# Designed miniproteins, single chains, continued (5): the designs that were tried, part 49

Each design is a single chain, and the fold is of that chain. pLDDT is the mean over its residues in the fold that is shown.

## One batch from the design tools (miniprotein)

Design m17676
Fold by ESMFold2-Fast:
Structure m17676 (fold): chain A 67 residues (1-67)
Amino acid sequence: GLPNDQSLRRARGTVDRLYNSGQLTQSQRDQVLDQLDSMMQRFSGRLSVSLMQTGADGLITSTLNSS
């Protein structure tokens, strides 16, 4: 997977684990997830541009350099 995708996936997994264990409040979880969602939306925007300009085969290289 892409580094940003992997980082976001790991962060979400950590947040979910901490929330399920009771170490995070719902408010703290919501704030972190909101930040991750905002990052995902920016990442998706960059991916859309990369797909239109580079094509699917170049996506990984282009996205890595864009992050």
Scores: mean pLDDT 60

Design m17677
Fold by ESMFold2-Fast:
Structure m17677 (fold): chain A 69 residues (1-69)
Amino acid sequence: SDHAARQQRWRELAGEVQKEADELAATGTPEETLRALGERVGRAMDETGSTPESRDNALAAIDEEARRT
């Protein structure tokens, strides 16, 4: 179903974001780079037909994590 496909795609994206965020944090990369990564994830979610609310929540969570690091 579309729901299962979107759920799988989101899991894949979440894993990629987590891995890249860990790498960026380890290298001391600026917060701006983490935000750019968040924008890239948001665009990918839009392409998979995710709802605007789900995308905004995901981007907000990434942005908050970037502010903390």
Scores: mean pLDDT 62

Design m17678
Fold by ESMFold2-Fast:
Structure m17678 (fold): chain A 111 residues (1-111)
Amino acid sequence: ERRDERYRTLAATGLKIAGIGIFEEGILRLKQGAPLDEIIALVREELRKLGFSEESIDQIIEELKKYAETKNEKESAKRVSKIINAEVARLERDDGDALVARGREAERRAL
């Protein structure tokens, strides 16, 4: 129980960091003048690799589109963090055992 909880927390934290990092990379590429359609395709592919749902991916892409219009990085980051937190909570609810396995693999590689 306690050890499995630690692995779930490790995996959940890693997914949150990775998801936020993907969004931040999207913003960086937009600032560098990359086309929005190419960035959308990249962000969608990377989030799918993390196991995110299409619904959550679409919400994150919508925030990327809003950022392209508003340039309000802080507000976009706050909203995306909430979306990512909700998606990670869904993954924990729907398949906690997969997150435990992911956390164990991460710990084994760090050791």
Scores: mean pLDDT 80

Design m17679
Fold by ESMFold2-Fast:
Structure m17679 (fold): chain A 76 residues (1-76)
Amino acid sequence: APPQTELVTLEVVLPAPPPGTSEEEIRRRAERAAQEFIDRLGGIPGVLSVSPAGPPRVELGPDRTVVTQEVRVTRA
């Protein structure tokens, strides 16, 4: 069968950043969290490739940081 490609939206919920945390540090933490999930998906048997479909989005809440990352997953 031909490989199948699927667009998947990953949502990672992190705790709120400490007061005084820079936007650059928040972005860095978000990118690291998204990359950890991408790496885990790529380790699943039958997954041929996982690639980001654009930059992560970061939404700050009163008690959380929500990171949204779209990925393309290709399976055998």
Scores: mean pLDDT 80

Design m17680
Fold by ESMFold2-Fast:
Structure m17680 (fold): chain A 59 residues (1-59)
Amino acid sequence: MLAEKFTVDSDKYVESEKKEAEIPESEDVLEVEGPDGNIVYIVNLEKSEKKAAVYVLKK
């Protein structure tokens, strides 16, 4: 599945690298329902850094 990838810092929003990327298949992937029924996948990059990669599915 093609998605837009965003890197998010829990302390602040950083300028996102908007890239088309495939959603990783791993046990650290969380599937959540976003606003308006869009499916969002969250991958925790490092728990100590409080960073996550967010994948938003393209329609």
Scores: mean pLDDT 54

Design m17681
Fold by ESMFold2-Fast:
Structure m17681 (fold): chain A 85 residues (1-85)
Amino acid sequence: MDEYVARLRALVDAGRLDAAVLLLDLMRERGIEPDEATFEVLVRLARLARERGDERVLAAVREYLRSQLPTHPELARRGLELIEA
């Protein structure tokens, strides 16, 4: 769990947005539950994607957050709001 979040953070910090999206897909496929730190990294990833005009990465983050609404409604809603801000 910590390993995935730490890796995701490192990829975002390095500006490797495509690799970060692939790691999110892997986490989802393996049923790795996101925590509050995961959502913070996702908001940062979405902001970087928006700054770079990377519509594909932004869409992938939005889809992931929406997929978490049934299980993590409060964190997912906050993440979606912060992406729009």
Scores: mean pLDDT 80

Design m17682
Fold by ESMFold2-Fast:
Structure m17682 (fold): chain A 64 residues (1-64)
Amino acid sequence: SSAAREAERQAVLREVAEKLREIGDDIDLVLSYIRSKGDREALEKFRNMEHEEFLKWAEEVRKE
């Protein structure tokens, strides 16, 4: 297995956690999405999102 991929995954999760602190710790919303879509797909989505895009995504999911 590749240690680089595991390190990259952890780095993405840390970035997501940092973004979540700025929107008031709605971590359950992100974790539910990861569980629903699977780790790889969900983390790639979050990795490619800009901060503002992440905030808009979280707000829309809360409305659903």
Scores: mean pLDDT 63

Design m17683
Fold by ESMFold2-Fast:
Structure m17683 (fold): chain A 75 residues (1-75)
Amino acid sequence: SERAEEYREKGEEAFKAGDYETAARYYGIAISLSPEASEELAEWLERLGEAYKKLGREDLAQQYFEGARRLRARL
């Protein structure tokens, strides 16, 4: 989805700026707009996990890293 890519780009910009809360929000929206399993979706899940890790939310980070790993195992 073009709209999902727009939110992913906003998430990446926020992540690079060190605004991990905004990054997590935008990556979360991008993922929610992407209904099908893909390598790109797995990458976005990893980025969301990285954002939560930076926020000290280790449990959430691990959930998203595991989600990405399981998604790739099905590709």
Scores: mean pLDDT 84

Design m17684
Fold by ESMFold2-Fast:
Structure m17684 (fold): chain A 86 residues (1-86)
Amino acid sequence: MSVEERLEAAARAIVAWLDANPDASVAEIAAQIKRILSEIVGFPQEYLDRLSPAQLARMVRGLADHFGIALSPAAAANLDRMLATP
């Protein structure tokens, strides 16, 4: 699997999780995004642990836009809550 294919798979998995978990806390969302990016793409945990919730949300939005992945209202609301978090 190419890096591009892994990034798309990770983005789709993240969006699906956000849609399924509308009541998740910012900490739970951040932990799950980091887990998916580490497990599917292979990003080092040390790198991911330096990213703020807002930075993680920008990455997810950027990936969704790049791969043409539509955000549900629930997924969009979860990302908006992360973007509002320092």
Scores: mean pLDDT 86

Design m17685
Fold by ESMFold2-Fast:
Structure m17685 (fold): chain A 92 residues (1-92)
Amino acid sequence: SLAKEAGELAKKVALMLGEVELDLLVKRGVLDPEQVEWFREVMRENAEEAGRRAEAEMKANPDADSRELLRIIFGNAAEGYQRAVEAVERRL
């Protein structure tokens, strides 16, 4: 299913963005090693939600063209990443 594939890709993109940010924060000494696993868990949960939202949006828009497909995938990935960052910042 294209909808399921879009959801899986949105999740993967969100996780990739999260790992890039995590690496940057660790290299800059902002995060202790003990906080890394907690941050990954928060990012994982929000990435899974991003995937579910992208899949649902694709199912609601079966005639989505390639531009709309990219908007759904990357938009939900970016929102998932942003939710994870905001949740993490509130606990620091």
Scores: mean pLDDT 86

Design m17686
Fold by ESMFold2-Fast:
Structure m17686 (fold): chain A 91 residues (1-91)
Amino acid sequence: SMRRDIAVFHTTVSLLVIEFELEIENSTPEQAYELYEQTVAEIKALYDELAERLRKAGDQAGLAELEAEYQRALERLKKALEEKLKELELK
């Protein structure tokens, strides 16, 4: 079901964000940027695939929910990267 697909997206993306947060703890700035770009690209690919399916199904509510989940994930990744870079500058 589309509701299940959105829940799977949420779970998968949450795990990718947690993995990113853990991996950057011992990273260099260059490694942190590379991991950020890779994680953003992976999440975008998942978003694009599900957004297309929701659009074809005419699920406007599902598309809005998916967009909110996607934006929240990107914002969390960006915040984690910015906080890590600030920490590295203070050392």
Scores: mean pLDDT 86

Design m17687
Fold by ESMFold2-Fast:
Structure m17687 (fold): chain A 65 residues (1-65)
Amino acid sequence: MTDEQLEELAKELGVSVGTVREIARMAARERPQTHEEALELAREAARRTGVSVETALRAIRAALA
């Protein structure tokens, strides 16, 4: 994912570019295969960044697309 794509996603989700970059990095490392794994990662990302689990999950899915 390019820096420009990260900026667009951050704007769409209403969060900082740094937040999306961190979540995308987590998704790239963990590569969740199931919805349950994605939710577990989204919960950790939400706790780290202060965004909602729903926002973190959307960022994870976008990073893996």
Scores: mean pLDDT 81

Design m17688
Fold by ESMFold2-Fast:
Structure m17688 (fold): chain A 81 residues (1-81)
Amino acid sequence: ALERQKELLRKAKENAEKIVREEVTEEYPDIPEEVIKKMAEIMEKGYAEALRLLEAGDAAGARAAVRKAAAEVAKLLEEAK
């Protein structure tokens, strides 16, 4: 169970730009490339921090790290509309 969560976070980190690009451009096709790259960087850092915390046994901290990154991405997206 824990190992599965770590695997998912590693894959999410490796594919952050692809995931963000596909999800964002599906709903907001005219969003600037620079905003997509900034969102991808935020999510990549969030997944990396979450993975580090999860490996240290802090599952709550890992969830908080991902939520914080998602909130920063949401704020960037709102400002780009």
Scores: mean pLDDT 80

Design m17689
Fold by ESMFold2-Fast:
Structure m17689 (fold): chain A 83 residues (1-83)
Amino acid sequence: MKFLEEASKPISEEDEKRLNEAYKRLREVGDKAAELGDTQTVIDIVAGELLAVGYRLQGKVDEAIKTLEDAIKEAEERIKKIS
């Protein structure tokens, strides 16, 4: 049980808030891509989210946030061409 708790490195409340804000924004662009039928953008968003989770588990918060921000930016650029 304690080993499972150690698998997720603890992060600060500020870092958790930053991550949650980035996840929320990523979900919003993902929902828009899905509404537009842009399957490629949805797949890319899911891949970015999984990579960010990997960084978060290692305690690499800045890398996790950057991964989410990069995924959001790329998704927004693709959606802009369709909408």
Scores: mean pLDDT 78

Design m17690
Fold by ESMFold2-Fast:
Structure m17690 (fold): chain A 57 residues (1-57)
Amino acid sequence: SELEKYRFHLEQLLKYYETFPEPLEMDPEMQRVKELYEAGREEEAVEVLKEHLLSTK
């Protein structure tokens, strides 16, 4: 449930970065989330994303 919830948020955030006209340098925390997710460490990616969302809101 938590994993599915933050997977949805991760997908939306990655789309957000892709919509920029210039290759915007991704926030370091989001870059780490992307790296973990692509490496198959999905649970770790979700934990980093949760901390990022809490720190920005």
Scores: mean pLDDT 67

Design m17691
Fold by ESMFold2-Fast:
Structure m17691 (fold): chain A 63 residues (1-63)
Amino acid sequence: MKRVFIVHDGDEAALARAIALVKAHYPDAEITTYRAPDREAAIELARELRERYPDAIVVLALE
């Protein structure tokens, strides 16, 4: 099963668009969302998730 992580910094519009895109391309994917306190933390968390889960798709929902 394809696993998708969506990391955002509180931008609800960016998060909603990212979720819609992921569902369009991977309808059967397990989607997990994470909120970071700021943009830099979101980028760092995304890097950590990519290292820990190399088979997963990691999306940054940022402007």
Scores: mean pLDDT 82

Design m17692
Fold by ESMFold2-Fast:
Structure m17692 (fold): chain A 72 residues (1-72)
Amino acid sequence: MEKDEEIKKLIDEIAKILGADEESRQKGLETALKYATDEDIKELKIAVEGLKAAKEGNMEKVEEYEKKLLEK
């Protein structure tokens, strides 16, 4: 389903940014596929964008995405 593909992409991006090993990535993916809600997926999207901005050194965007996560 489209939701499952979205979760897979988000978990893969997070694992790549954090340098997670194969086992940790697989466990994270399985957990997210079983238990993630639509709200969790939205939070993962914001977290991925925040992590990308941090890696690029764009602290202004990091602050923006952090505010979106905290406004829940």
Scores: mean pLDDT 75

Design m17693
Fold by ESMFold2-Fast:
Formats: sequence, structure tokens, C-alpha cells
Structure m17693 (fold): chain A 70 residues (1-70)
Amino acid sequence: MRLPEHVVAALQAHARSLGFGFEVSGESDRNTAVAAGLFFAAHGLPARSPTDPDYVLTEEDVALLTEAAR
């Protein structure tokens, strides 16, 4: 698992607030990458394509998402 459960849950909750039917499970799955992309776009942060085969959330991305999700 690449993301802490609390960060995954926060990203899933954010995606749900935008009207996407994601379950808030806290488990890192395919939908977590989509949710991260939506979060970056909604907050004016640099967006990464969740469909890019080289899409990897870095420790810096995780720290930024954790801080922004507070």
C-alpha cells in the first residue's frame, strides 16, 4: 500500500463530495489514483494523470495531500 489509510479515506471522501460514487474504504485501489487526480485538480495543485502508466504518488505528493486534507 503506497498511501496511509487516513489519506486514502480523505481522498475517497473528497471524490464522493464531488459526486463520484467511490466507497470510503481506506484501501488503496484503482479509484484512489483517480481520487488523487480529482483532489489535485479541485485545489489548483499540479495534476498527475491517473491513466499514465508511470503514475506514481511520491512521498512529496503524499505529504501535500495529507496537509491539504486537514
Scores: mean pLDDT 62

Design m17694
Fold by ESMFold2-Fast:
Structure m17694 (fold): chain A 93 residues (1-93)
Amino acid sequence: MEEELERAKKAYETLKNRIDELKKHGVEEASPELVERIRKLSRGDPELTLALMGRGTLEQIEELKKKIDELYKKDPVAVYRLFNGELRLEDLE
């Protein structure tokens, strides 16, 4: 399970860096065209798509981090499944 936690941290850092790149291009709110492009790049992963959209970026990342930490405490496997797209955000709500 240490590897899954490490992967979750890496994913979080990757999402943060990608959001910073989007903001550098002056994109804080995603247009429909950008959303579609992000969806393709994220391969349908809802968390990655949400983070890459750049809306409320830091708060969304902090919420994502909290959800990941709580999910890891309850079910470490679910954290990995969330990041590889086997588990959807809607399955957690």
Scores: mean pLDDT 55

Design m17695
Fold by ESMFold2-Fast:
Structure m17695 (fold): chain A 68 residues (1-68)
Amino acid sequence: SPEYERLVALGDASLTAADIYEKAGDKENAIKFYETAIENYERALSIQPDPEVEKRLEEAKKRLEKLK
């Protein structure tokens, strides 16, 4: 569905932004973008199960936990 593709794309974009901020030492923005990636991936998975999106979700959660 277009909504599923949109949510995955938003999750991927947020995950990329989080990585950039993390590497720049901007922990506050990295946390916000990891949380946004998690939210968008969870919403996508509520529409359609996808093992690859589930892996990206778990990676985002692991990276967020390391920053707390």
Scores: mean pLDDT 90

Design m17696
Fold by ESMFold2-Fast:
Structure m17696 (fold): chain A 96 residues (1-96)
Amino acid sequence: MLAELQRVADETIERLRKLAEEHPEVKDTLEGIIGAIRDALEAAERGDVQKATNYSVAAGVLASGADIIDEKVGKEAAELVREFNRALAAYEASLA
Protein backbone atom coordinates (compact mmCIF):
# COMPACT_ATOMS: atom_id res chain seq x y z
CA MET A 1 0.00 0.00 0.00
CA LEU A 2 2.73 2.56 0.86
CA ALA A 3 4.70 1.42 -2.24
CA GLU A 4 1.60 2.08 -4.40
CA LEU A 5 1.20 5.58 -2.88
CA GLN A 6 4.90 6.29 -3.55
CA ARG A 7 4.49 5.10 -7.18
CA VAL A 8 1.41 7.30 -7.78
CA ALA A 9 3.14 10.31 -6.15
CA ASP A 10 6.27 9.87 -8.32
CA GLU A 11 4.19 9.54 -11.52
CA THR A 12 2.04 12.56 -10.58
CA ILE A 13 5.10 14.72 -9.77
CA GLU A 14 6.79 13.73 -13.07
CA ARG A 15 3.67 14.66 -15.09
CA LEU A 16 3.22 17.96 -13.20
CA ARG A 17 6.91 18.80 -13.76
CA LYS A 18 6.45 18.18 -17.52
CA LEU A 19 3.35 20.44 -17.53
CA ALA A 20 5.37 23.18 -15.76
CA GLU A 21 8.11 22.94 -18.43
CA GLU A 22 5.52 23.18 -21.25
CA HIS A 23 3.45 25.97 -19.59
CA PRO A 24 5.70 28.59 -17.92
CA GLU A 25 2.67 30.81 -17.14
CA VAL A 26 1.38 28.23 -14.56
CA LYS A 27 4.82 26.96 -13.46
CA ASP A 28 4.77 28.56 -9.97
CA THR A 29 1.32 27.09 -9.22
CA LEU A 30 2.31 23.64 -10.53
CA GLU A 31 5.52 23.72 -8.45
CA GLY A 32 3.31 24.51 -5.44
CA ILE A 33 1.19 21.42 -6.20
CA ILE A 34 4.36 19.29 -6.50
CA GLY A 35 5.54 20.60 -3.10
CA ALA A 36 2.18 19.81 -1.48
CA ILE A 37 2.21 16.25 -2.90
CA ARG A 38 5.79 15.71 -1.65
CA ASP A 39 4.81 17.01 1.81
CA ALA A 40 1.72 14.76 1.84
CA LEU A 41 3.82 11.71 0.90
CA GLU A 42 6.43 12.52 3.60
CA ALA A 43 3.69 12.92 6.23
CA ALA A 44 2.09 9.61 5.15
CA GLU A 45 5.48 7.83 5.33
CA ARG A 46 5.86 9.14 8.91
CA GLY A 47 2.35 7.89 9.79
CA ASP A 48 0.99 11.45 10.15
CA VAL A 49 -2.30 10.78 8.38
CA GLN A 50 -3.86 14.12 9.39
CA LYS A 51 -0.96 16.17 7.95
CA ALA A 52 -0.92 14.01 4.80
CA THR A 53 -4.66 14.72 4.29
CA ASN A 54 -4.16 18.47 4.94
CA TYR A 55 -1.39 18.67 2.31
CA SER A 56 -3.52 16.71 -0.20
CA VAL A 57 -6.34 19.27 0.31
CA ALA A 58 -3.82 22.10 -0.25
CA ALA A 59 -2.78 20.45 -3.56
CA GLY A 60 -6.44 20.48 -4.66
CA VAL A 61 -6.81 24.18 -3.82
CA LEU A 62 -3.66 24.98 -5.83
CA ALA A 63 -5.02 22.99 -8.81
CA SER A 64 -8.11 25.26 -8.72
CA GLY A 65 -5.71 28.23 -8.96
CA ALA A 66 -4.08 26.69 -12.05
CA ASP A 67 -7.55 26.40 -13.68
CA ILE A 68 -7.98 30.21 -13.36
CA ILE A 69 -4.66 30.79 -15.22
CA ASP A 70 -5.09 28.06 -17.89
CA GLU A 71 -8.26 25.93 -17.97
CA LYS A 72 -6.73 22.99 -19.90
CA VAL A 73 -3.59 22.80 -17.74
CA GLY A 74 -5.68 23.32 -14.59
CA LYS A 75 -8.01 20.46 -15.57
CA GLU A 76 -5.06 18.08 -16.13
CA ALA A 77 -3.43 19.18 -12.84
CA ALA A 78 -6.76 18.62 -11.02
CA GLU A 79 -7.04 15.10 -12.51
CA LEU A 80 -3.47 14.30 -11.37
CA VAL A 81 -4.20 15.62 -7.85
CA ARG A 82 -7.42 13.54 -7.72
CA GLU A 83 -5.43 10.40 -8.67
CA PHE A 84 -2.89 11.09 -5.89
CA ASN A 85 -5.66 11.86 -3.36
CA ARG A 86 -7.40 8.55 -4.24
CA ALA A 87 -4.13 6.66 -3.67
CA LEU A 88 -3.65 8.48 -0.34
CA ALA A 89 -7.24 7.65 0.75
CA ALA A 90 -6.67 3.97 -0.18
CA TYR A 91 -3.41 3.97 1.82
CA GLU A 92 -5.15 5.58 4.84
CA ALA A 93 -7.96 2.97 4.62
CA SER A 94 -5.32 0.18 4.62
CA LEU A 95 -4.10 1.43 8.05
CA ALA A 96 -7.54 1.06 9.69
Scores: mean pLDDT 86

Design m17697
Fold by ESMFold2-Fast:
Structure m17697 (fold): chain A 73 residues (1-73)
Amino acid sequence: SMEEELRAEIAAAEQTAAGLNKYLDEKAAEYDRLAEIPEFREEAERLRKRYQEAKDFTERALAETVALLRGRI
């Protein structure tokens, strides 16, 4: 049914977002470690912030997508 298809699309979107967020968290952790080296600290902190912003964007995009799909059920 269309309802089942929409629920499957929501599940797929959530799974995709979870995988991306895991990758972004791993990258943020790498830059947190680089920030322990004084010569790289400023640049590492800047890049770490960019990965956090990307995660925040992904979470917002997922929430909007899920809301739109649920509105069609």
Scores: mean pLDDT 85

Design m17698
Fold by ESMFold2-Fast:
Structure m17698 (fold): chain A 67 residues (1-67)
Amino acid sequence: SIKEKLEKEVKKQRERLLLGTADIDELVKLRKKAEEAGLKEIEEEVKKLIDRLAAMLNLSDEEKAKL
C-alpha cells in the first residue's frame, strides 16, 4: 500500500538524517506525497524530520517557512 511505502521511506530518511546524508528537498517531496495521500500522521513525522534537518543546516526562519 502507499502507506507502507511511505512509512518505509520515512524510516530510510531517519537513518539518512542520522548519517548526515539527508536532503531537505527530498524530505519536502516526501511530505507532499504524504499530504496528497491524506496520511496526516506520516506528513507530521516528515515535518519533524524537515525541522530537524533545517536546524542542522542553519536555515533562516524565512527559508524554513518556504518548506
Scores: mean pLDDT 84

Design m17699
Fold by ESMFold2-Fast:
Order: C-alpha cells, then sequence, then structure tokens
Structure m17699 (fold): chain A 98 residues (1-98)
C-alpha cells in the first residue's frame, strides 16, 4: 500500500501541474496544493518513502518549469521546488541521524 500511496500522490502532483499549465488553477493555488501533498506524505509515509517522493515531485516541478512560458507559473514552480527540495534535505539529514 505504500507504493500505491506514492503513485496516488505522484498522480495528484501531475494533475496539479496539468491544471496549472492549462490555466485552470492559479500559481498560488498550485503551490498550496503541492505543500498539502508534502504534508500528507509526512503523515502517511515512512521518512525514506517521503524523501523518495519529494525528489520525484521536485523533478516533475522542474520539468513543468522548463516547459512553461508563463513567468508567474515559473516563479511559483521555482518556489515549490525550493520548498520540496528543502523538505527532502531535512528528511535525508533525519535518516542519516538514525
Amino acid sequence: SSEEKIEKLIEEVKKILEDLLAGKITPEEAVKKIKEIVEEAKKTLSDEDAARLYWEIARLLSEAAAKSTDPEAVAALQEAIRYVSGQARELKAKIAAK
């Protein structure tokens, strides 16, 4: 079920990015939704699985930023990348301290 949870959260991120690039949600809403997924992962996944998911999310956000021509969307995606990458680094440090 952990793999199924990870796959579900990845699909939710992909949907957020699709909606952002299609103009169906605002950049602010996209960042908020990405942060909510990160917090859900913290509560439902192991530290190791959450860290793996966070790096995958950062990769998807980076790909979306590279494809976007909207400066506001790019700025929001870069904010989300910094946040998610920060969370991944914090978990990596926590795992290393175990």
Scores: mean pLDDT 86

Design m17700
Fold by ESMFold2-Fast:
Structure m17700 (fold): chain A 91 residues (1-91)
Amino acid sequence: MSPELQLDVERGVALIEKAVLETTLPSFIEKAKKGGVPEELIKEFKEAAEKYLKALDKVIEDPDNEEAREERKKARKELKEAEKKVEEAMK
């Protein structure tokens, strides 16, 4: 509601997203490898995940930074697209 509370919420969401991604990333990659997903798609997903984690770190450091928030949005979209390609390849 206050501007300060809104920034705290945005930082909190970024911290949660980082923790979830760091926790789930190894198991998702293992499942993809066992599912016969091409190494190129697994590499694309890893690169997208690293880019997203870097963007989250920038938002956590400065949630008021518009550029950092835009980088997070773009990196999130790239990560979702890479994840979808991996999931579709597991069929």
Scores: mean pLDDT 82

Design m17701
Fold by ESMFold2-Fast:
Structure m17701 (fold): chain A 83 residues (1-83)
Amino acid sequence: SPVDKLLEILRNSKDPGEILLAAITLVEHFPEKAVEAIPILEEKTKDEDPKIREAALEGLKYIAEVHPEEAKPVLEKIEKELK
């Protein structure tokens, strides 16, 4: 499915732009399924590449616009863990 393909891009891509675009595409075209990207993007905020971490954080912020109850606690947790 298109959703499964977007989630695989979020899991496996090493390109920050592809990660962000996949998250935005989920929010715009599959908003009900965007919540499935939250745990994937949370893991990507721990990536070795700071640009991937930034893209994952931005993706989570986009998801928080449609799933604030699910995404806001994750964003608050990440903010506390960024040291």
Scores: mean pLDDT 85

Design m17702
Fold by ESMFold2-Fast:
Structure m17702 (fold): chain A 100 residues (1-100)
Amino acid sequence: SLAEKRAIIDAFVAAMAELLAEQGRTSDPSAVRAASDEEIERIAAELPGLLRETAETLSVEREELRELAEKVIEHAESDPLKAIEYAKEMALRLIEEERA
C-alpha cells in the first residue's frame, strides 16, 4: 500500500538524519513530507536496488562489512525496513572508523 511505502521512506529518511547528526550535519526532511504519492511510489520502487548496490560496493571495499552487506541484500526487496536497519549499522561502523 502507499502507506507502507511512505513508512519505508520515512524510516530511510530517519536513518539518514541520524547518520548526518553523527557527522555533525543536518538534513531537511520537509522535502520528503511534501513529496507526491507518485514520487513516493517511484522512490519506494528504486530504494531496494539502491540499498543492494550500495551494500555490494561497500562489501567489496571493506571485507569486514561483508556479513552486514549480505543481510542488506537478503532483505532489500522482502523486508526493506530490516534492510535499512542493517544499512544504517554498516554506515555507523564506517563513521566510527573515520573518527578513530
Scores: mean pLDDT 74

Design m17703
Fold by ESMFold2-Fast:
Structure m17703 (fold): chain A 76 residues (1-76)
Amino acid sequence: SKKFEENLRVLEEFSQLIQEANQRIDQAKSREEVEKILRELEERIKKLMEKSDPDTRKTLENALRFFKRVVDERLR
């Protein structure tokens, strides 16, 4: 169905954004650079969430929260 295809594209775009953010974070030399990367990621994901149905939106929100927690643990 078109809805399934649209949701799949949203999830694919989300995965790409997370991958790009991880690569940038790995090259970051300061906590401030990481915080800037996370802020830019959050802005891009919020735009993606606006195109998403409520269930997909909740999934993206939970996944972003998990990613931020993992990044915070890596900075310890």
Scores: mean pLDDT 84

Design m17704
Fold by ESMFold2-Fast:
Structure m17704 (fold): chain A 65 residues (1-65)
Amino acid sequence: MALSEEEARELGERAVRLARERGADIPEEKWEQLVEGAGRLAAALAESGLSPERAAEGAYQMLAS
């Protein structure tokens, strides 16, 4: 599946929010950089055939490492 840039950003935000819910302290200054990185990763995962939900989860796992 192909994601638009806006959809990729939304999944990136979801991944970063999931990290915060699990106790990661993400400073506001780094929020945008992490969302962009997670969004690009989620887009690549979705292009490999993962659903958007699975792509967001994969991006979260990469942020957590």
Scores: mean pLDDT 74

Design m17705
Fold by ESMFold2-Fast:
Structure m17705 (fold): chain A 114 residues (1-114)
Amino acid sequence: SLKDEILKLIDEIIDLLKNNSFALDVRRAIGLILRIIGEIFDAELEGKEDLAKALEILRDAAMKLMRGDVEGAIKSLQDLKDYIKNTDSLTDEQLQVILAQVKQLKDLLLENKT
């Protein structure tokens, strides 16, 4: 399922954060944060409150990573996992939006592992 794919990706990101040090590309991190903020506004305007909440948690994780708060980012990602797992109102369309942003976060981390 889409939920299982997202939860697996979040676990992979948490594992990367626990086992590696990162010098994050601040410009790319800002770009991702701004895209997530845009998706939050779109979700709120469309009354998609559960999507907006999931994206707010993901934005918080990305912002913490940009500041070097790895432990805080891991906590936010764990909160995102719990939210997605326990929120049955998320549609496949909404889960695809979350999946796309989680994939972008993983790609950002893999490129900055040098």
Scores: mean pLDDT 86

Design m17706
Fold by ESMFold2-Fast:
Structure m17706 (fold): chain A 63 residues (1-63)
Amino acid sequence: EVRVGRVSAEQLFEAIKTAHEVEGMDEEEAERMARTVVAAGQASEEEAEEALERFRKWLKEQE
């Protein structure tokens, strides 16, 4: 859920994590989602990169 059209790095990370667990979203799909959110003006490029880095670390923790 985006309030006032803004998504934080934490919210984006949680959304990607949930999509991975429910839909099997891979790293490539997560990168596409992050780029879409940045293009829509809902997050900065830095926030999207932070969310992706957190997701990659979380995936490493899974295996």
Scores: mean pLDDT 76

Design m17707
Fold by ESMFold2-Fast:
Structure m17707 (fold): chain A 69 residues (1-69)
Amino acid sequence: MLHPSIEKAIELLNKLLAAEGLPPLNITLSPEVQEEILKRAGEDPMLLAMELGVLIGKKGYDENITIEK
């Protein structure tokens, strides 16, 4: 289950992707990864979206992305 602040960040990210004509992302994050992102960005949806963007870039862009540790 996703943290509410991360869920809002994913909504923002998908809105930006839609503006570029890209499909929405289905992102699965482990609780540990969610906790690490929240520690770095807090509960700011824009900062969380930036952290998610970095992780997606490192993992490789895919419509269905799973990031876990």
Scores: mean pLDDT 76

Design m17708
Fold by ESMFold2-Fast:
Structure m17708 (fold): chain A 110 residues (1-110)
Amino acid sequence: DVVEFNRKMGDDYKERAKKYIKKTKEAIKNKDDSKTIIDLIDKANTSALEAVNYYLMSSDFDKAKEFAKESIKEFKELLELAKKLNADQSVINKIEEAIKKFEELLKKIE
């Protein structure tokens, strides 16, 4: 029951993270202010981290690893988009920090 609850929470936070990544991509393309973009990156990062942690709590190591890898890939795509569109260095730094956090988390799982 606790395992099932934690897995469901992982799925819910995964969906939330994906929505915030999509909103971040749109905000970067629209050249929204850096504060708005950074807030969206923080929400995406926090939601994705919570998803991985809930999968770990459910002992679903495969889902945890898969979503950590997916998160790294999606943040790297955001980084490339931000650089291409000459986003503020504060935005670039925030995305790079998110990537480092997930790379570190993945090493602990693997």
Scores: mean pLDDT 90

Design m17709
Fold by ESMFold2-Fast:
Structure m17709 (fold): chain A 99 residues (1-99)
Amino acid sequence: SADHEEAVKKFEEEFPDFKIDKELAKEIYERAKAGVSEEEIAKEFGLSKKTVNKAVFYYLVYEEHAPLHLLDFSKSGLEAVIEYEIELALKRMKEEIEK
């Protein structure tokens, strides 16, 4: 979709030349989703907190196709994951009530 293409473009502009293994990005994302802190994730995978943040946003953009309004790359990726999960839960709850 047009929103996904814009999300990819904004990610590449904010984090030029950022590369990460997809499986590693997934594991980092799953830790973030489980409520593990950025510091603990960084320690577990031997990465910087900045790399963990970039990896979380990478997964939100390229794998989850998160909406643009949740993709403030200047903020914490862990906060973006929480906001995305809340929005998905609210959307599903509304759809279930309407069906």
Scores: mean pLDDT 84

Design m17710
Fold by ESMFold2-Fast:
Structure m17710 (fold): chain A 96 residues (1-96)
Amino acid sequence: GVEALQRAADVAREAARRVKEDPSALPEEADRVVSALEDAANIIPEHRNDLRGLAGFVTTARARGLSLSPEEGARVVTEALERVAGELERLAAALA
């Protein structure tokens, strides 16, 4: 349980870093985080709705980011991914 949430949080933190360094990585990194959240939802069915909600949030941020300039899109998605990582870390702490 805890390990799956922490892995998803680590993926989100790394994705945020990569998008900040390379705005062109935005769609691939957002998709990577969505996949990690869906994997965590399959491992922790008790938190499935929360994890799928976070995946929807990332998907919305991805679409918004692609509609903006590369720099503004990277900022929006980086902020969204950092918020997702923080929420996953909070959930992991609550289960520890």
Scores: mean pLDDT 88

